# Designed miniproteins, single chains, continued (2): the designs that were tried, part 4

Each design is a single chain, and the fold is of that chain. pLDDT is the mean over its residues in the fold that is shown.

## One batch from the design tools (miniprotein)

Design m4106
Fold by ESMFold2-Fast:
Formats: sequence, structure tokens, C-alpha cells
Structure m4106 (fold): chain A 73 residues (1-73)
Amino acid sequence: SKADEVFEEIEKLPINVQLLLREALRYGLEHGIEVAKRALANILESAGKKDLASKVLSLSDAEMEELAKKMLK
């Protein structure tokens, strides 16, 4: 799925970026999936991963939930 592709790319990122993304997802689950989605995209763009940020912005709510489950295991 698109969530699987995004997750595989995130696994290639530095550990500190992965930790920031996990924190953003945890926050988003409390405040809204759209907040998490935008936070992930901003972090990825700041890390120089603009293509991956665009992929994240194109995820559905269901794909975002699947991504969150994979990252927070």
C-alpha cells in the first residue's frame, strides 16, 4: 500500500527524524489525523525529503492510521 511505501522510506531516515515523526503521530492521534499529517510533512520537508512529504500529504485517513500502527509498534 502507499502507507507501506512511506513506512519503508521513513525507516531509511536518521533515528532522530524517526523519533520526531513518531512524536508527531502520537500528538496527532490526540488532536486529529490532519494535524499529524501536516506535522509529518513539515518534518520531512525540513529533513530535505520533499518527495516523501508530498506522499504523506496524499495519504488517506485509513492509510495514516496504518502508518501510525506500523511506526508505534
Scores: mean pLDDT 83

Design m4107
Fold by ESMFold2-Fast:
Structure m4107 (fold): chain A 61 residues (1-61)
Amino acid sequence: MEEEERKRELLVEWISALEGISREEAERILESFPSLEEAIRYVAELSGMDPETIRRMIERA
C-alpha cells in the first residue's frame, strides 16, 4: 500500500478532530491543497505545532 495513502488518512483524521467536522468534509479540505506539504502546514497551524513536528509524527505513525 502507498505510504502517501496512510499519511493522507492521518491528516484527514487530524483535520476532522481539530475542526470538529466530519471525515468527509476533512477529505474535501485535504483535496483542496495542491500538495501534502501544504496540508501538513495547515494541520500545524491548527494544532499550534511546527510543520516539521507534524511531518515527523506522520512518518512515525
Scores: mean pLDDT 77

Design m4108
Fold by ESMFold2-Fast:
Structure m4108 (fold): chain A 100 residues (1-100)
Amino acid sequence: SIKEQVKAALEELKNVDPVAAQEAILQQLKTSTNNEEVAILLAVNLYLFLKSPNVKLNTESNALFKKKFNALKSREERVQFVKLYNEARNVALEAYQKEK
């Protein structure tokens, strides 16, 4: 499930520097073509940004989000992508709130 994939990704990154983790996620985002993976990576990057805000990396993440979203072939794919991202984002935000 998306919930399990987000939790697993956050656990793998638990002891990694949040800025270095954001840079690694952005490189993965540039090469990923799977909509579910992109949604999960964007949500994980949001979590990392909240832990260690970096304006440059956040700007790059937002630009990649727009690029990936605009590359979607149909309105239906865009609706599904937003649903996947919202599900992944909610899991990431819940994890962040629980740690704070």
Scores: mean pLDDT 85

Design m4109
Fold by ESMFold2-Fast:
Structure m4109 (fold): chain A 77 residues (1-77)
Amino acid sequence: MSEEQKKAVVEALTKAGKALRAGDYAGAAAYLNEAAQASKSVPEATAYFNKAAQAAADGDAERAERYAAMGAVYALS
């Protein structure tokens, strides 16, 4: 991934984490989908961010955080 794409992933994940802590599951899901879009060149990262977005949409903050962390390992390594 480019440095611009990595920055977009970090910004999206930061916003998603704030939304999850605030109980804004819809906002968290939207930001996790932005992380997935920014990480399209890394299929493993995209898959985990899509799973994280689905978990956030389902109101499962713990699962969303776990999948987002897995996506970040692939996107930012």
Scores: mean pLDDT 88

Design m4110
Fold by ESMFold2-Fast:
Structure m4110 (fold): chain A 56 residues (1-56)
Amino acid sequence: EELELRRQAVAAETLALMKGLEYQKALKTDPSKAPEMLEKYREAQRKAEEARRAVE
């Protein structure tokens, strides 16, 4: 269970990083989608933070 929680935290952090990259790409290629990508990025960051707290 602890190993699974740690694995989930790493996965959530990786997803947040990928969403951040998608947001940055949107700023350069399609700024009209940037607000939507930012919202998804913030949601992914929040989930990553929750997963990190669960591993404490």
Scores: mean pLDDT 80

Design m4111
Fold by ESMFold2-Fast:
Structure m4111 (fold): chain A 74 residues (1-74)
Amino acid sequence: MAEIAREVMLAVLREDVERLVAILAEVEGASRAEVEPLLPQVPEAARRLREEQGVTEESIEAEYARNVAAAEAA
């Protein structure tokens, strides 16, 4: 769960649409055709993460590490 969220966030932040398509196909079983209407939203989602939420690759990795530690402690 946390690992998938990390990979999705990184793909969006990097605007790596091919990686995002691959993740959604693997996790959700989504076809490329089902994902294609969402691809134009990726640049705006990346902008919101960077500019409105202050998200960086470093912050995504830090959050992932915290989520893994919390899951191991539970």
Scores: mean pLDDT 75

Design m4112
Fold by ESMFold2-Fast:
Formats: sequence, structure tokens, C-alpha cells
Structure m4112 (fold): chain A 86 residues (1-86)
Amino acid sequence: SEKEAIERIKKEAEKLDVPVIAVLSTTGEEEIDKAAEYAKKNNLKGLGGSVVNSKEELELGLKVLEEYKKLGIVDEVRIFLSEEEK
């Protein structure tokens, strides 16, 4: 489920000592819209990005960022995929 995916993302990010940037490694294109809606409803930042190790992960992160723009949450998300935070 979406909730389980979010919980796994948080747990893995904590283990790897990375910023809390969401990972959607198993989400298909039709599920990206749902993931973005879920993030907005639950006041979450950054579904779809992590430490990018593949082209597929990068493409997924970019699609999620585009959905965030449609939902009006871009101001909270843009930094985790496009530039470094201190």
C-alpha cells in the first residue's frame, strides 16, 4: 500500500543516514499521481527521490516532481531533486 511504501522509505532513509527524501523504486507511472496526492494529504516532502544510483530512479524522481508542481507543493520539493541542501 502507499502507506507501507512511505513507511519503508522513511525506515531505509534512516538506516542509510541520508536526507529524508522519499524513494519510489517500485511505483509504476499510473501510481505516481497517487503517490504525489498521498504526499500532499499527509504533509510529506519529496516522494520519488533518493540517492540516485540509476537512470530509472532519476526518471521516476523527475516525474514525481512534475506531479508535485501540478498539486502546488513544488516549493517544498524542488530542492531534493535539483540542488544540494546544507
Scores: mean pLDDT 46

Design m4113
Fold by ESMFold2-Fast:
Structure m4113 (fold): chain A 73 residues (1-73)
Amino acid sequence: MDEILREARELAEKAARELEEQGFPEEAEFVRDEMERALEMVRNGEISAETGKRLVESAIETARLLAEIRRRK
C-alpha cells in the first residue's frame, strides 16, 4: 500500500477509536466508511493518494463536529 494511504488509514482508525471511547460510535463508523470510500477512489484511479488523505482528514473533522453537536442535545 502507498505510504500516504497507510497514514490516512492510521489517522482514521485513531480518530474512530477516540470517538468510540467518547461515546460516539456512529461518528466513528462514519469516519471508517469515508476512509474506505477514499481508499477505493484512489485504488480506482479517480483521485490521487494526497486527495484521498485530505478526504479522510475532512471526514474526521466533520465527525468531530457532528459529535459536538450531538453532545449538546
Scores: mean pLDDT 83

Design m4114
Fold by ESMFold2-Fast:
Structure m4114 (fold): chain A 55 residues (1-55)
Amino acid sequence: MSREEALKAAEGGVELGRLLGSERALAAGQDALNLVKSGGDPNEAVAILQAAGVG
């Protein structure tokens, strides 16, 4: 998965968390965004989202 795809997925997780009031989705989205922005593996970022039920 590309870094850009992982960023969009993470941003979606943050937005979903805000719209639904889901603390788990919001936290997962923020963690995934921080990981990708810091140069981490985009596949690991998506795994965070999937583990939270957001992927």
Scores: mean pLDDT 78

Design m4115
Fold by ESMFold2-Fast:
Structure m4115 (fold): chain A 90 residues (1-90)
Amino acid sequence: SEEIEELRRRLRELAARVEAEVGPGDRAELLAILSRVFPGEEAAVYDEVVEALGGVPTVEGTEALVEAVEVLRRGLELLKAQAAAEAAAA
Protein backbone atom coordinates (compact mmCIF):
# COMPACT_ATOMS: atom_id res chain seq x y z
CA SER A 1 0.00 0.00 0.00
CA GLU A 2 3.01 2.31 0.33
CA GLU A 3 3.29 2.64 -3.45
CA ILE A 4 -0.45 3.37 -3.69
CA GLU A 5 -0.22 5.98 -0.92
CA GLU A 6 2.73 7.64 -2.66
CA LEU A 7 0.94 7.64 -6.02
CA ARG A 8 -2.21 9.10 -4.45
CA ARG A 9 -0.20 11.87 -2.81
CA ARG A 10 1.55 12.67 -6.10
CA LEU A 11 -1.78 12.61 -7.94
CA ARG A 12 -3.29 15.02 -5.41
CA GLU A 13 -0.35 17.38 -5.82
CA LEU A 14 -0.63 17.23 -9.61
CA ALA A 15 -4.38 17.82 -9.45
CA ALA A 16 -3.80 21.00 -7.44
CA ARG A 17 -1.14 22.22 -9.87
CA VAL A 18 -3.31 21.37 -12.89
CA GLU A 19 -6.19 23.30 -11.35
CA ALA A 20 -3.90 26.33 -10.99
CA GLU A 21 -1.90 25.97 -14.20
CA VAL A 22 -1.56 23.51 -17.08
CA GLY A 23 1.99 22.96 -18.28
CA PRO A 24 3.98 20.40 -20.29
CA GLY A 25 5.66 19.23 -17.10
CA ASP A 26 2.31 18.47 -15.49
CA ARG A 27 1.21 16.47 -18.52
CA ALA A 28 4.42 14.45 -18.68
CA GLU A 29 4.31 13.75 -14.94
CA LEU A 30 0.62 12.83 -15.13
CA LEU A 31 1.35 10.33 -17.91
CA ALA A 32 4.22 8.84 -15.88
CA ILE A 33 1.93 8.33 -12.90
CA LEU A 34 -0.76 6.90 -15.19
CA SER A 35 1.71 4.31 -16.48
CA ARG A 36 2.57 3.23 -12.94
CA VAL A 37 -1.05 3.16 -11.71
CA PHE A 38 -2.43 1.18 -14.69
CA PRO A 39 0.31 -1.21 -15.85
CA GLY A 40 -2.33 -3.73 -17.05
CA GLU A 41 -4.65 -1.17 -18.64
CA GLU A 42 -1.95 1.26 -19.72
CA ALA A 43 -2.78 1.29 -23.44
CA ALA A 44 -6.51 1.94 -23.05
CA VAL A 45 -6.17 4.55 -20.30
CA TYR A 46 -3.24 6.16 -22.11
CA ASP A 47 -5.39 6.68 -25.20
CA GLU A 48 -8.09 8.32 -23.07
CA VAL A 49 -5.58 10.62 -21.37
CA VAL A 50 -3.97 11.57 -24.69
CA GLU A 51 -7.38 12.37 -26.14
CA ALA A 52 -8.35 14.40 -23.07
CA LEU A 53 -5.11 16.39 -23.21
CA GLY A 54 -5.56 17.04 -26.94
CA GLY A 55 -1.94 18.16 -27.03
CA VAL A 56 -3.12 21.79 -26.90
CA PRO A 57 -2.19 24.01 -23.92
CA THR A 58 -5.33 26.16 -23.88
CA VAL A 59 -8.30 26.62 -21.57
CA GLU A 60 -9.76 23.57 -23.36
CA GLY A 61 -6.57 21.71 -22.52
CA THR A 62 -6.96 22.64 -18.86
CA GLU A 63 -10.46 21.16 -18.71
CA ALA A 64 -9.34 18.03 -20.58
CA LEU A 65 -6.41 17.60 -18.18
CA VAL A 66 -8.78 17.92 -15.20
CA GLU A 67 -10.86 15.12 -16.73
CA ALA A 68 -7.72 13.01 -17.12
CA VAL A 69 -6.91 13.56 -13.44
CA GLU A 70 -10.43 12.46 -12.51
CA VAL A 71 -9.98 9.29 -14.57
CA LEU A 72 -6.71 8.62 -12.72
CA ARG A 73 -8.32 9.22 -9.32
CA ARG A 74 -11.18 6.85 -10.18
CA GLY A 75 -8.75 4.18 -11.35
CA LEU A 76 -6.68 4.56 -8.19
CA GLU A 77 -9.85 4.16 -6.11
CA LEU A 78 -10.68 0.95 -7.98
CA LEU A 79 -7.16 -0.39 -7.37
CA LYS A 80 -7.52 0.30 -3.65
CA ALA A 81 -10.93 -1.38 -3.59
CA GLN A 82 -9.55 -4.45 -5.36
CA ALA A 83 -6.60 -4.66 -2.93
CA ALA A 84 -8.98 -4.33 0.04
CA ALA A 85 -11.30 -7.00 -1.38
CA GLU A 86 -8.37 -9.39 -1.86
CA ALA A 87 -7.22 -8.79 1.72
CA ALA A 88 -10.77 -9.34 3.03
CA ALA A 89 -11.05 -12.61 1.07
CA ALA A 90 -8.17 -14.06 3.12
Scores: mean pLDDT 55

Design m4116
Fold by ESMFold2-Fast:
Structure m4116 (fold): chain A 98 residues (1-98)
Amino acid sequence: SENEERAKAAEKLAKLFKEKGWEDLSKLAEKIAELERKDTSQDFARRIGVLFSLLFELAKKGPPSDEELELLAKASGLSVKTVREGIDGMRNIFKLKE
């Protein structure tokens, strides 16, 4: 299913973050995978909250790799362009220079 494909993308992203030593980001990506496997409208606000937290924490690490952007886009259902612009926007708004 599309939800299972998004969950697998999030799990792969979690593994990449863990290999970089970004344990908090890895846990957020694992949480996205968990939420994608749940078919409940009540999880919508929680999904947005987890995604926002992941984007913000990733923005602090500097520009993500192309593989990370592609996996995050697939996991979130957003385009690569939207994810990249979102991260850049967070860096500019919160004055993250890392």
Scores: mean pLDDT 79

Design m4117
Fold by ESMFold2-Fast:
Structure m4117 (fold): chain A 79 residues (1-79)
Amino acid sequence: DELKKRGEEVEKEARERVEEQKEVIDEAAESGAYLIKGAVLETIGEEYKEEAEEYRERGLEYEKRFLELLKKLKEEREK
């Protein structure tokens, strides 16, 4: 009974942590996708330089959001 109860608590806590971090994961994935797109456009040709820069800037904005979400999550756990 006690072992089953502890197992259920650990599983519940793990699920809650994954759900909390889902937004962070999504922002990180978007950042990576935009940065890769920018790099690819940069290698295709000079005519895509402006578009590549826009994707790079967007990727960096998602990176800022990702880091901000991580900071907030850490601060909430320190309270």
Scores: mean pLDDT 72

Design m4118
Fold by ESMFold2-Fast:
Structure m4118 (fold): chain A 92 residues (1-92)
Amino acid sequence: KEKLLEEFRKLVIERFSDPVIKEKIDDLVERLKESNVSEEEIEEMIKAFKKLVEKGYEELSIDELLKLASESEFPEAIALRIIIAARVEKER
């Protein structure tokens, strides 16, 4: 479980080199360590994040990303929220 969470953390940080995103992913990882989330659920989050990044979803407008997030369920919803957070910080 911890090894998969570290892999997820590294993927997000390597894609988004923003200190605020690093803080947010560190908080998310800590919460997931305290939760009963399974290794399978963490692997699904990693796959969803990789899939969305591969499709270029980080280049979509914030409005489009918010619409997609409202229409999505776990694990895509979590991956989209991370991308939205990164995009909001980039546009400051």
Scores: mean pLDDT 75

Design m4119
Fold by ESMFold2-Fast:
Structure m4119 (fold): chain A 77 residues (1-77)
Amino acid sequence: SELEELRRRVAEVKEKIESTDPNDLEKIAEVYSELLDVIARLNQLGLLDSPLAREVGEMLEKLVKKYPEIGKNPLPP
């Protein structure tokens, strides 16, 4: 199922965030981009009100609060 695949990707991203050096802005930008891709796919599936979408939204908010430069200059799609 695509939802199960997205859930697996989110779990992998969580582990990546925990293991990432806070000074590795390139890797943090990659994580941010991957979370944006997950939310875009959830939107295509009509699942923006799902628990997974809420979890991804919380992760994105935490990243932007910790790394405000990402929130000021969003990466192109």
Scores: mean pLDDT 77

Design m4120
Fold by ESMFold2-Fast:
Structure m4120 (fold): chain A 78 residues (1-78)
Amino acid sequence: VSEEEKKKAKELLKKGIEYYRKGIDAFLQGNSEEAAKHSQKSYDLAKEAAKIGEGPIKDFSEKVAKGAQVLKDRALSL
């Protein structure tokens, strides 16, 4: 993996975590539409990070993607 790909994976993971937080905040406020949108964005970013990343970054990105998928499913149930 190139140094540029490594940096890109970290940046995507960081953004994925940011959107995951926004999704949780929206969910706690009862805003199902906003929670689902943020969760979907988190999932997409985390999956891309996992595709490019290696080792701990890849593993953590997969965990974030899984969490985002669960959060979206819960949001759509509100």
Scores: mean pLDDT 86

Design m4121
Fold by ESMFold2-Fast:
Structure m4121 (fold): chain A 91 residues (1-91)
Amino acid sequence: DDPPLSDREAARRAAKYTQEAIKALEKGDIEKAIEYAREAGYYLALSSLESPELQKASEYVGKAIDAAEKGDIEKAKEYLKKALEYARKAE
């Protein structure tokens, strides 16, 4: 089925929320970081996921949320930065 959002628009929104999640982690606001990462994952889920870059961005957002929930902040930041890189490549 056709996505309700274009892959380019989904990538752009996911990149913005992923960047906000990184900023929240840098400020020590883990709860807000998880919230922003979930928003990024939501927009990625609205894409077709036919793009390998969007599929990788979605994978890394999921890994970042899991790491943040376990208190592994350095791993969460690493995964969010990878997710941001892939989302930007899909723009």
Scores: mean pLDDT 83

Design m4122
Fold by ESMFold2-Fast:
Structure m4122 (fold): chain A 110 residues (1-110)
Amino acid sequence: SMLEKKLEEFAKRLDEVAERLRTLAEQSPNPEAQEIARAGADIVEAASELLKNYKTIDPRTLAEALRAASDALERFAEEAQKMGNPELADVLREAARILREAADFVEKEA
């Protein structure tokens, strides 16, 4: 279905961002930035798995979970910015934006 293909596209975009967050975690000399990047990657991966399993969860609950994930990533981005790590902050904000787009799509189309 078109719905399934679009949700798979969101999941793929999230998987790509999660890999970027993992790379930043491995390359960061700052332990606190490493923890934020790893936590961000974990949240993004969990959200991607929810999208892949969208048939097993109520659309409203799915959208609420994606928005909560987006809010958490925005908070992590603010902390990364305060640490002077704008690259990590930018990737976390990109992930948050994808999650917001996915939540809006689920609420409107599912």
Scores: mean pLDDT 89

Design m4123
Fold by ESMFold2-Fast:
Structure m4123 (fold): chain A 73 residues (1-73)
Amino acid sequence: MDINDPQFQAEVYLALGLIYLTLGKKDYEKGNKEAAIESYQKAIELFQKALDLGYPDAEEYIREAKKLLEEVK
């Protein structure tokens, strides 16, 4: 597995996005609204990078993260 492989890079961005999405949900549950907003924004950015690298399922995660972001604003 090579770090310059687009498929591997897409998977890494997806995994990082899922980590931030989970962190945002936990911060929101704890009442840390600003931390949740920051984490959801990072998740959206990372999922967008995965989508741009050819991971189409990232669109669903982008929609989820955007919905969660709107709920905490």
Scores: mean pLDDT 83

Design m4124
Fold by ESMFold2-Fast:
Structure m4124 (fold): chain A 87 residues (1-87)
Amino acid sequence: STMEKIAYAVGELAAKYGLAPIPREVIIKTFEEAGVSREEAEKLFPDEKMTPAQLMARIYEKTPKSEIPKLVIAAAKGFNEARKKLE
């Protein structure tokens, strides 16, 4: 699903930036690469800078509680794959 792709991309951002706030343009570009339009990404993440934890919190707010476990798994996969490539 689109939300699983977004969660995966947030996992990649978490591996690269950790707890650091990420500039909006970097966030938008990462979600465009995940198949989310710039317009839709800007609607979901309008803030100038957000941490990966804040991005996941926003995603959880927009997602039915029953689907949250799938997002956690997707984010973990994105994190692990990105961490492997960054080392």
Scores: mean pLDDT 79

Design m4125
Fold by ESMFold2-Fast:
Structure m4125 (fold): chain A 70 residues (1-70)
Amino acid sequence: KEEEIRRKYLEELSAESKKIVADTQKKLEEARQNGASESELQEIRAEGTAKMIEAQDKLREERKKKLEEL
């Protein structure tokens, strides 16, 4: 059952990552269409990257903690 739990976490990570990437890319495209500056585009990208790293870290820690318990 540990393998199933790990797969569920990976699936959630994938789904969340896809959502973050899609949202970030959409914002970048819309910002470019509206004439956003390079600085604004960099901010949007940085926010997306930070959210993705945070999601990955959170899921990795949860997985390790669960493995330690069992």
Scores: mean pLDDT 79

Design m4126
Fold by ESMFold2-Fast:
Structure m4126 (fold): chain A 83 residues (1-83)
Amino acid sequence: MEFEVTMTLTLRIVDGKVALDLEVEGEGLPPFRATIPVEEGMSFDELLERAVAEAERRLGVKIKDFEVVSASGTSAVLRGTVE
């Protein structure tokens, strides 16, 4: 059965380096958080792919059909389907 997940991504600076905070919530799941290190010059698309991959690893599933439902200069909210 497919269910929906929401991923919230926030860029922050830690010790002079950029990091991406990932929060994931979905049906039947407790919310979880992860921090993904960001390399200088990495594109936003590469950051999104890395965040999705980390969420997949943590959930033990694959996320399909993820889309950006909102974005600002430092954050984005993604919606995806988990199978």
Scores: mean pLDDT 74

Design m4127
Fold by ESMFold2-Fast:
Structure m4127 (fold): chain A 70 residues (1-70)
Amino acid sequence: MKSKEELLKEAKEKIINLAKENGASEEQIKKFLERLDTVAEIAEKQKLSLEEFEEILELEVEEVEKILNS
């Protein structure tokens, strides 16, 4: 089973890869990563299960992908 730290690292990697493939600037990538970190911090404070934490990170990655594909 992946830890919350590993899940966050994988979500960051997915966002970076998606952003690079869509020609996003370094500033846009930084903003997307800051959003993900904020979402992860809120989820950690809520003492969510590993499964709930993974779901929240996946939703943020999907939102970033939607923004990049617009």
Scores: mean pLDDT 82

Design m4128
Fold by ESMFold2-Fast:
Structure m4128 (fold): chain A 67 residues (1-67)
Amino acid sequence: MAESTINSIRSMAEAAGELLKVDPQLGQRWLDAVRDTAIGFGESWGEEVKEQALKLVDEAIAAAEAA
């Protein structure tokens, strides 16, 4: 179901956020890949799933910036 894929995207976004602290270039590339995955998944499952996935990416970035 879409929920399992959203959970996978969340885990990838959290990992990308951690990478941004250690290697900003690598972290940004990983983050871009997660966003592309979320957009592609949204095209298959709908706008709501895409919005939820992108929100998780934004939350991971905000957490990394705040730390």
Scores: mean pLDDT 74

Design m4129
Fold by ESMFold2-Fast:
Structure m4129 (fold): chain A 60 residues (1-60)
Amino acid sequence: APSAAELAAALGLARARVLAAEREGDTITVGVGGISADGRPVLATLRVRGGEIEVLSRHE
């Protein structure tokens, strides 16, 4: 599973926190809350498979 630092890096965030995670076989769908470099709250959904992180949605 990706660390909070890896999730923050994938989203370009100053900080990230896992809000929800759901595993489906070899794939994990992760809900992430964080703060952008500008101090704005960010909510995002990511897909993680085989060490690859894909951003599915991002809301600021």
Scores: mean pLDDT 79

Design m4130
Fold by ESMFold2-Fast:
Structure m4130 (fold): chain A 68 residues (1-68)
Amino acid sequence: MKVDELKEKLREAIQKGDTEAASKIVEELRKLGHEDALLDVIYEVNRELVSDPSKKEEIDKIEKENRF
């Protein structure tokens, strides 16, 4: 699976609040060594959170579960 496809799926999972799906995608990106792609999604989501802080709780859960 292409890294771009995984980035989009991760963004969708975060937007939907699907913590389980997001965690699996993060794990997949880490296994493939695409930490740069993971960071890109985190930065992009943080920019979106400035517009919608209500999603912060779901993102905090994902970050805690996949702590580096």
Scores: mean pLDDT 68

Design m4131
Fold by ESMFold2-Fast:
Structure m4131 (fold): chain A 89 residues (1-89)
Amino acid sequence: DALARLEEILRELGLEHLIPLLPEAVERGMDAGLLVRDVERLRELGFPDELIAFLIELAILTALTPPEERQALADELAPKIAEAAAYIE
């Protein structure tokens, strides 16, 4: 079960507060199985937990945000996206 695996990952990363949001995010189109696969690949490659946690939070918040509000979400997350991009250099 992709949701059960995602809940396990959220607990490992200290993101337990996002667990109650998972059912609604999935109903709104978030692919939990794809997210789990991507997160496990990033962990295997040795990416920092902080970056992985940010990507999970971004995926959940994007799924929960209506299209008309996505620009405001992008503006709010722009500093975190820039910080994540710095890890890739």
Scores: mean pLDDT 77

Design m4132
Fold by ESMFold2-Fast:
Structure m4132 (fold): chain A 92 residues (1-92)
Amino acid sequence: SPKEEAIELMERARDQIIKRFQLSPEQKKLLNELVEEAKRLIEEGASVEEIRKKLEEKVKEIIEKFPEMRSAMEGLLEHMVALAEEMQRREA
């Protein structure tokens, strides 16, 4: 389904960031929590606007704690939102 495909692509993006940036266990935990929140919102049928708002809040928290993750987290946010938009377009 478009939903399952979007979730799989988000999980792949998470795994790529972990490998590329050699994240600490604490950074990996926060990244996993961000992706799990995105998956939960998609499964609950949240709007793209709601997904963006909720993920922006979590991304801001991660960046405040780990400023070095800013570019990776901002990139992941835009990628996850784009995947949610494509998913909803394909389900319409």
Scores: mean pLDDT 87

Design m4133
Fold by ESMFold2-Fast:
Structure m4133 (fold): chain A 61 residues (1-61)
Amino acid sequence: DVDSIREQLLEHLGKEIEKELAERIIELAKKGVKLEDMDEITLLLAEGDFEGLRKLLDEIE
């Protein structure tokens, strides 16, 4: 499941996302984060705002 999710993220987003960010998103999903936080992560990914994504992940963790 984790490997499948990781592969799906990399296929969906291409290689522009750092491995670190992909692993952090997977770990948060495994921990059952708040829906609003997952929605914000998805929005930042769709916009390609990787700096904003890093800040959000740091805040959630």
Scores: mean pLDDT 67

Design m4134
Fold by ESMFold2-Fast:
Structure m4134 (fold): chain A 75 residues (1-75)
Amino acid sequence: MHDELLAKLEELREKSDEEFAEILDEAIRLIRENKDRLSIEQMEDFFLGLYIAVEEKDLALARERLARLKAYLEE
């Protein structure tokens, strides 16, 4: 299940504008490194937030969603 969500994030990265590439690569890296600290539900919430940001081409929202993921992992 975690690998399915990572596959969806990688697909999102491939379909997104290049300006989102660094944000999505960092999110994918953090999720891969912290699988044991993230529930499937939490990963789905993070994916949905990033998906919406990419679809709306809202780079600021994408950065906010990545910052929330980082803050969660620092707690």
Scores: mean pLDDT 79

Design m4135
Fold by ESMFold2-Fast:
Structure m4135 (fold): chain A 95 residues (1-95)
Amino acid sequence: SRMEVLKEAYKILLEEAEKVLSKEQVEYLKEKMDKIIEAIENGDYFSAQSIVQDLLWDTRNDPNAHNVALKLAEAVSGVLDGESLEEVLERINRL
């Protein structure tokens, strides 16, 4: 399912984020990702994409945080397009 693909991509992104981001940045990312999941579960794809765009803007001057936000944006886009986990991971790995 879309939610299972998103949760697996989420786990991989958090493992990568923990290597390069502060603990507070990781917790903030988790909070935003949970809100994205909630929005998607409610069929509110506009709010899900809005949260992603806010993360991209907020991280624009922090290269490590911005790279993680870009990977999250690609993962969310791929999942909303109905892509497989393999296709979503290929999107992330290009960044």
Scores: mean pLDDT 87

Design m4136
Fold by ESMFold2-Fast:
Structure m4136 (fold): chain A 81 residues (1-81)
Amino acid sequence: SPELIAEIIRHLEAALALVEAGRLDDARAAVGDLLATAEADPEVPEEIVELLRETHERLGTASREEAAALLRETIARVREV
């Protein structure tokens, strides 16, 4: 639903703000929590769940700069679904 997509984008934007504030571990935790919530909700498209899994995995090894770029790309991809 458009409301679920907007909610996911809002959480990803909050995680990006944490990265930009230098709070990378908090951003990783926030994306992990978002992924767990999305996996539990059957109304979230599987394409979005797979995107969040890939993003969460990549964030685990990303620098601050890489994490910010990754989250911006993930937000853009979610907007196009």
Scores: mean pLDDT 88

Design m4137
Fold by ESMFold2-Fast:
Structure m4137 (fold): chain A 70 residues (1-70)
Amino acid sequence: SEELEGEVDAALVIMEAAVLKRAIQNGVPVSKEDLERLRKRVDELEEKYGPDHPAVRAARQALEEVEKLA
C-alpha cells in the first residue's frame, strides 16, 4: 500500500538523519554534501507521498533537527 511504502521510505530517511544527528552530537564533522543529500531525500518523499503524510512529516522534522545542530 502507498501508506506502508511511505512509512518504510520515510523510516530509512529518519534513520539517516539520526546517524547524522548522533555524529554532530559526538563532534564528528558532517559535510555540506551529507546535508544536501538528506534534504533531497526528504524533498523526494514529499513529492512522492505528499507533505501531509505523517511519516513524511516525521522525516522533515528529523531533517530540521539535523540542520539546527549543523
Scores: mean pLDDT 84

Design m4138
Fold by ESMFold2-Fast:
Structure m4138 (fold): chain A 75 residues (1-75)
Amino acid sequence: SEEEVNRRYEEVVLELRDLLLRALEAIRAASPAVAQQMLAILRQARDDALAYLQAGDVEKALQVLREGVERALAL
């Protein structure tokens, strides 16, 4: 149902929000050079996700956002 789809979407978005907040905290604690690398990874993930959204692939868009945040956190 639409309600079940919306609930699952909300859960994934909240999970991504928490990952992004952790990445922002890591950026705040990082050196300027590392912070710039983290920001570049996040910008690339955003651009990739937008391309998937334009193609109608919401699940892939969410996947590339998650992977991007995880890559930034791994620096």
Scores: mean pLDDT 82

Design m4139
Fold by ESMFold2-Fast:
Structure m4139 (fold): chain A 74 residues (1-74)
Amino acid sequence: SLRERAVELAREALKALEEGDTKSAMEKIKQARNLAVQAGDKETVELLDKAIRALSQGDVEKAKEYIEEAIKTL
């Protein structure tokens, strides 16, 4: 349940980045991170933290890579 919701939010974040909606993407990444914390998935939390940091620096490409990795670990 938590895992499935985190995956959906991470996928929605990728779609938002593809559409240029950085604000929506950031909100969805943070929501997915919160669910990963609740699930005890430390690896996914670390990847989503890296995605948040990359996006805050304007590195959309790196943010997408980290989100895709996070989806694979969920």
Scores: mean pLDDT 87

Design m4140
Fold by ESMFold2-Fast:
Formats: structure tokens, sequence, C-alpha cells
Structure m4140 (fold): chain A 55 residues (1-55)
């Protein structure tokens, strides 16, 4: 997934770790708003930066 590749590059973690975290949090990878909010809170990255990576 291109989204997972961009998130992996932005956050400095593997795609597999991102997939595991999202599965545990019950977040759909297609839900950009919820995903960006969750990762912003978890990693301290601005929500706007994560949304840009998802675009």
Amino acid sequence: SAKLERLSALLGISKEVIEQILAEANIDISDDERLAQFLSEAYGVPKSEILAALS
C-alpha cells in the first residue's frame, strides 16, 4: 500500500508495525481522518503532516 509506505517513511517505523497498531486500534487504513488523528496523538506528529502523507 502506498499509504503505508508514506506513513512508514514519515514515522520512522515499519509498515508491519503500522498495520499491527491499526488492527489493534480497529482503525481502517481508508479512514484518513481517524488514522491521522490516532497517529498524531500516538507519535506527536501534526495531524496535517499525516494527512499530507495520506494524500
Scores: mean pLDDT 81

Design m4141
Fold by ESMFold2-Fast:
Structure m4141 (fold): chain A 67 residues (1-67)
Amino acid sequence: KPVVTEEARKRIADTLAEQLGLSDEVREELRNATLEQQAEIFEKLGHEDLARMLRELAEARQKVAEK
């Protein structure tokens, strides 16, 4: 499992949580979530555009992983 991929995912979650002013608890939940789970969390918070983008990324990653 590429460490760089997991690090990138965590950095994206941290950056978005910081920019959106999310609580530490929500931020921790995002760090432990898959891209699809992160999309669901952002959708619940009203950030539907970010949720859609994350779902698209998750689908693209699935295609690469299933080669």
Scores: mean pLDDT 70

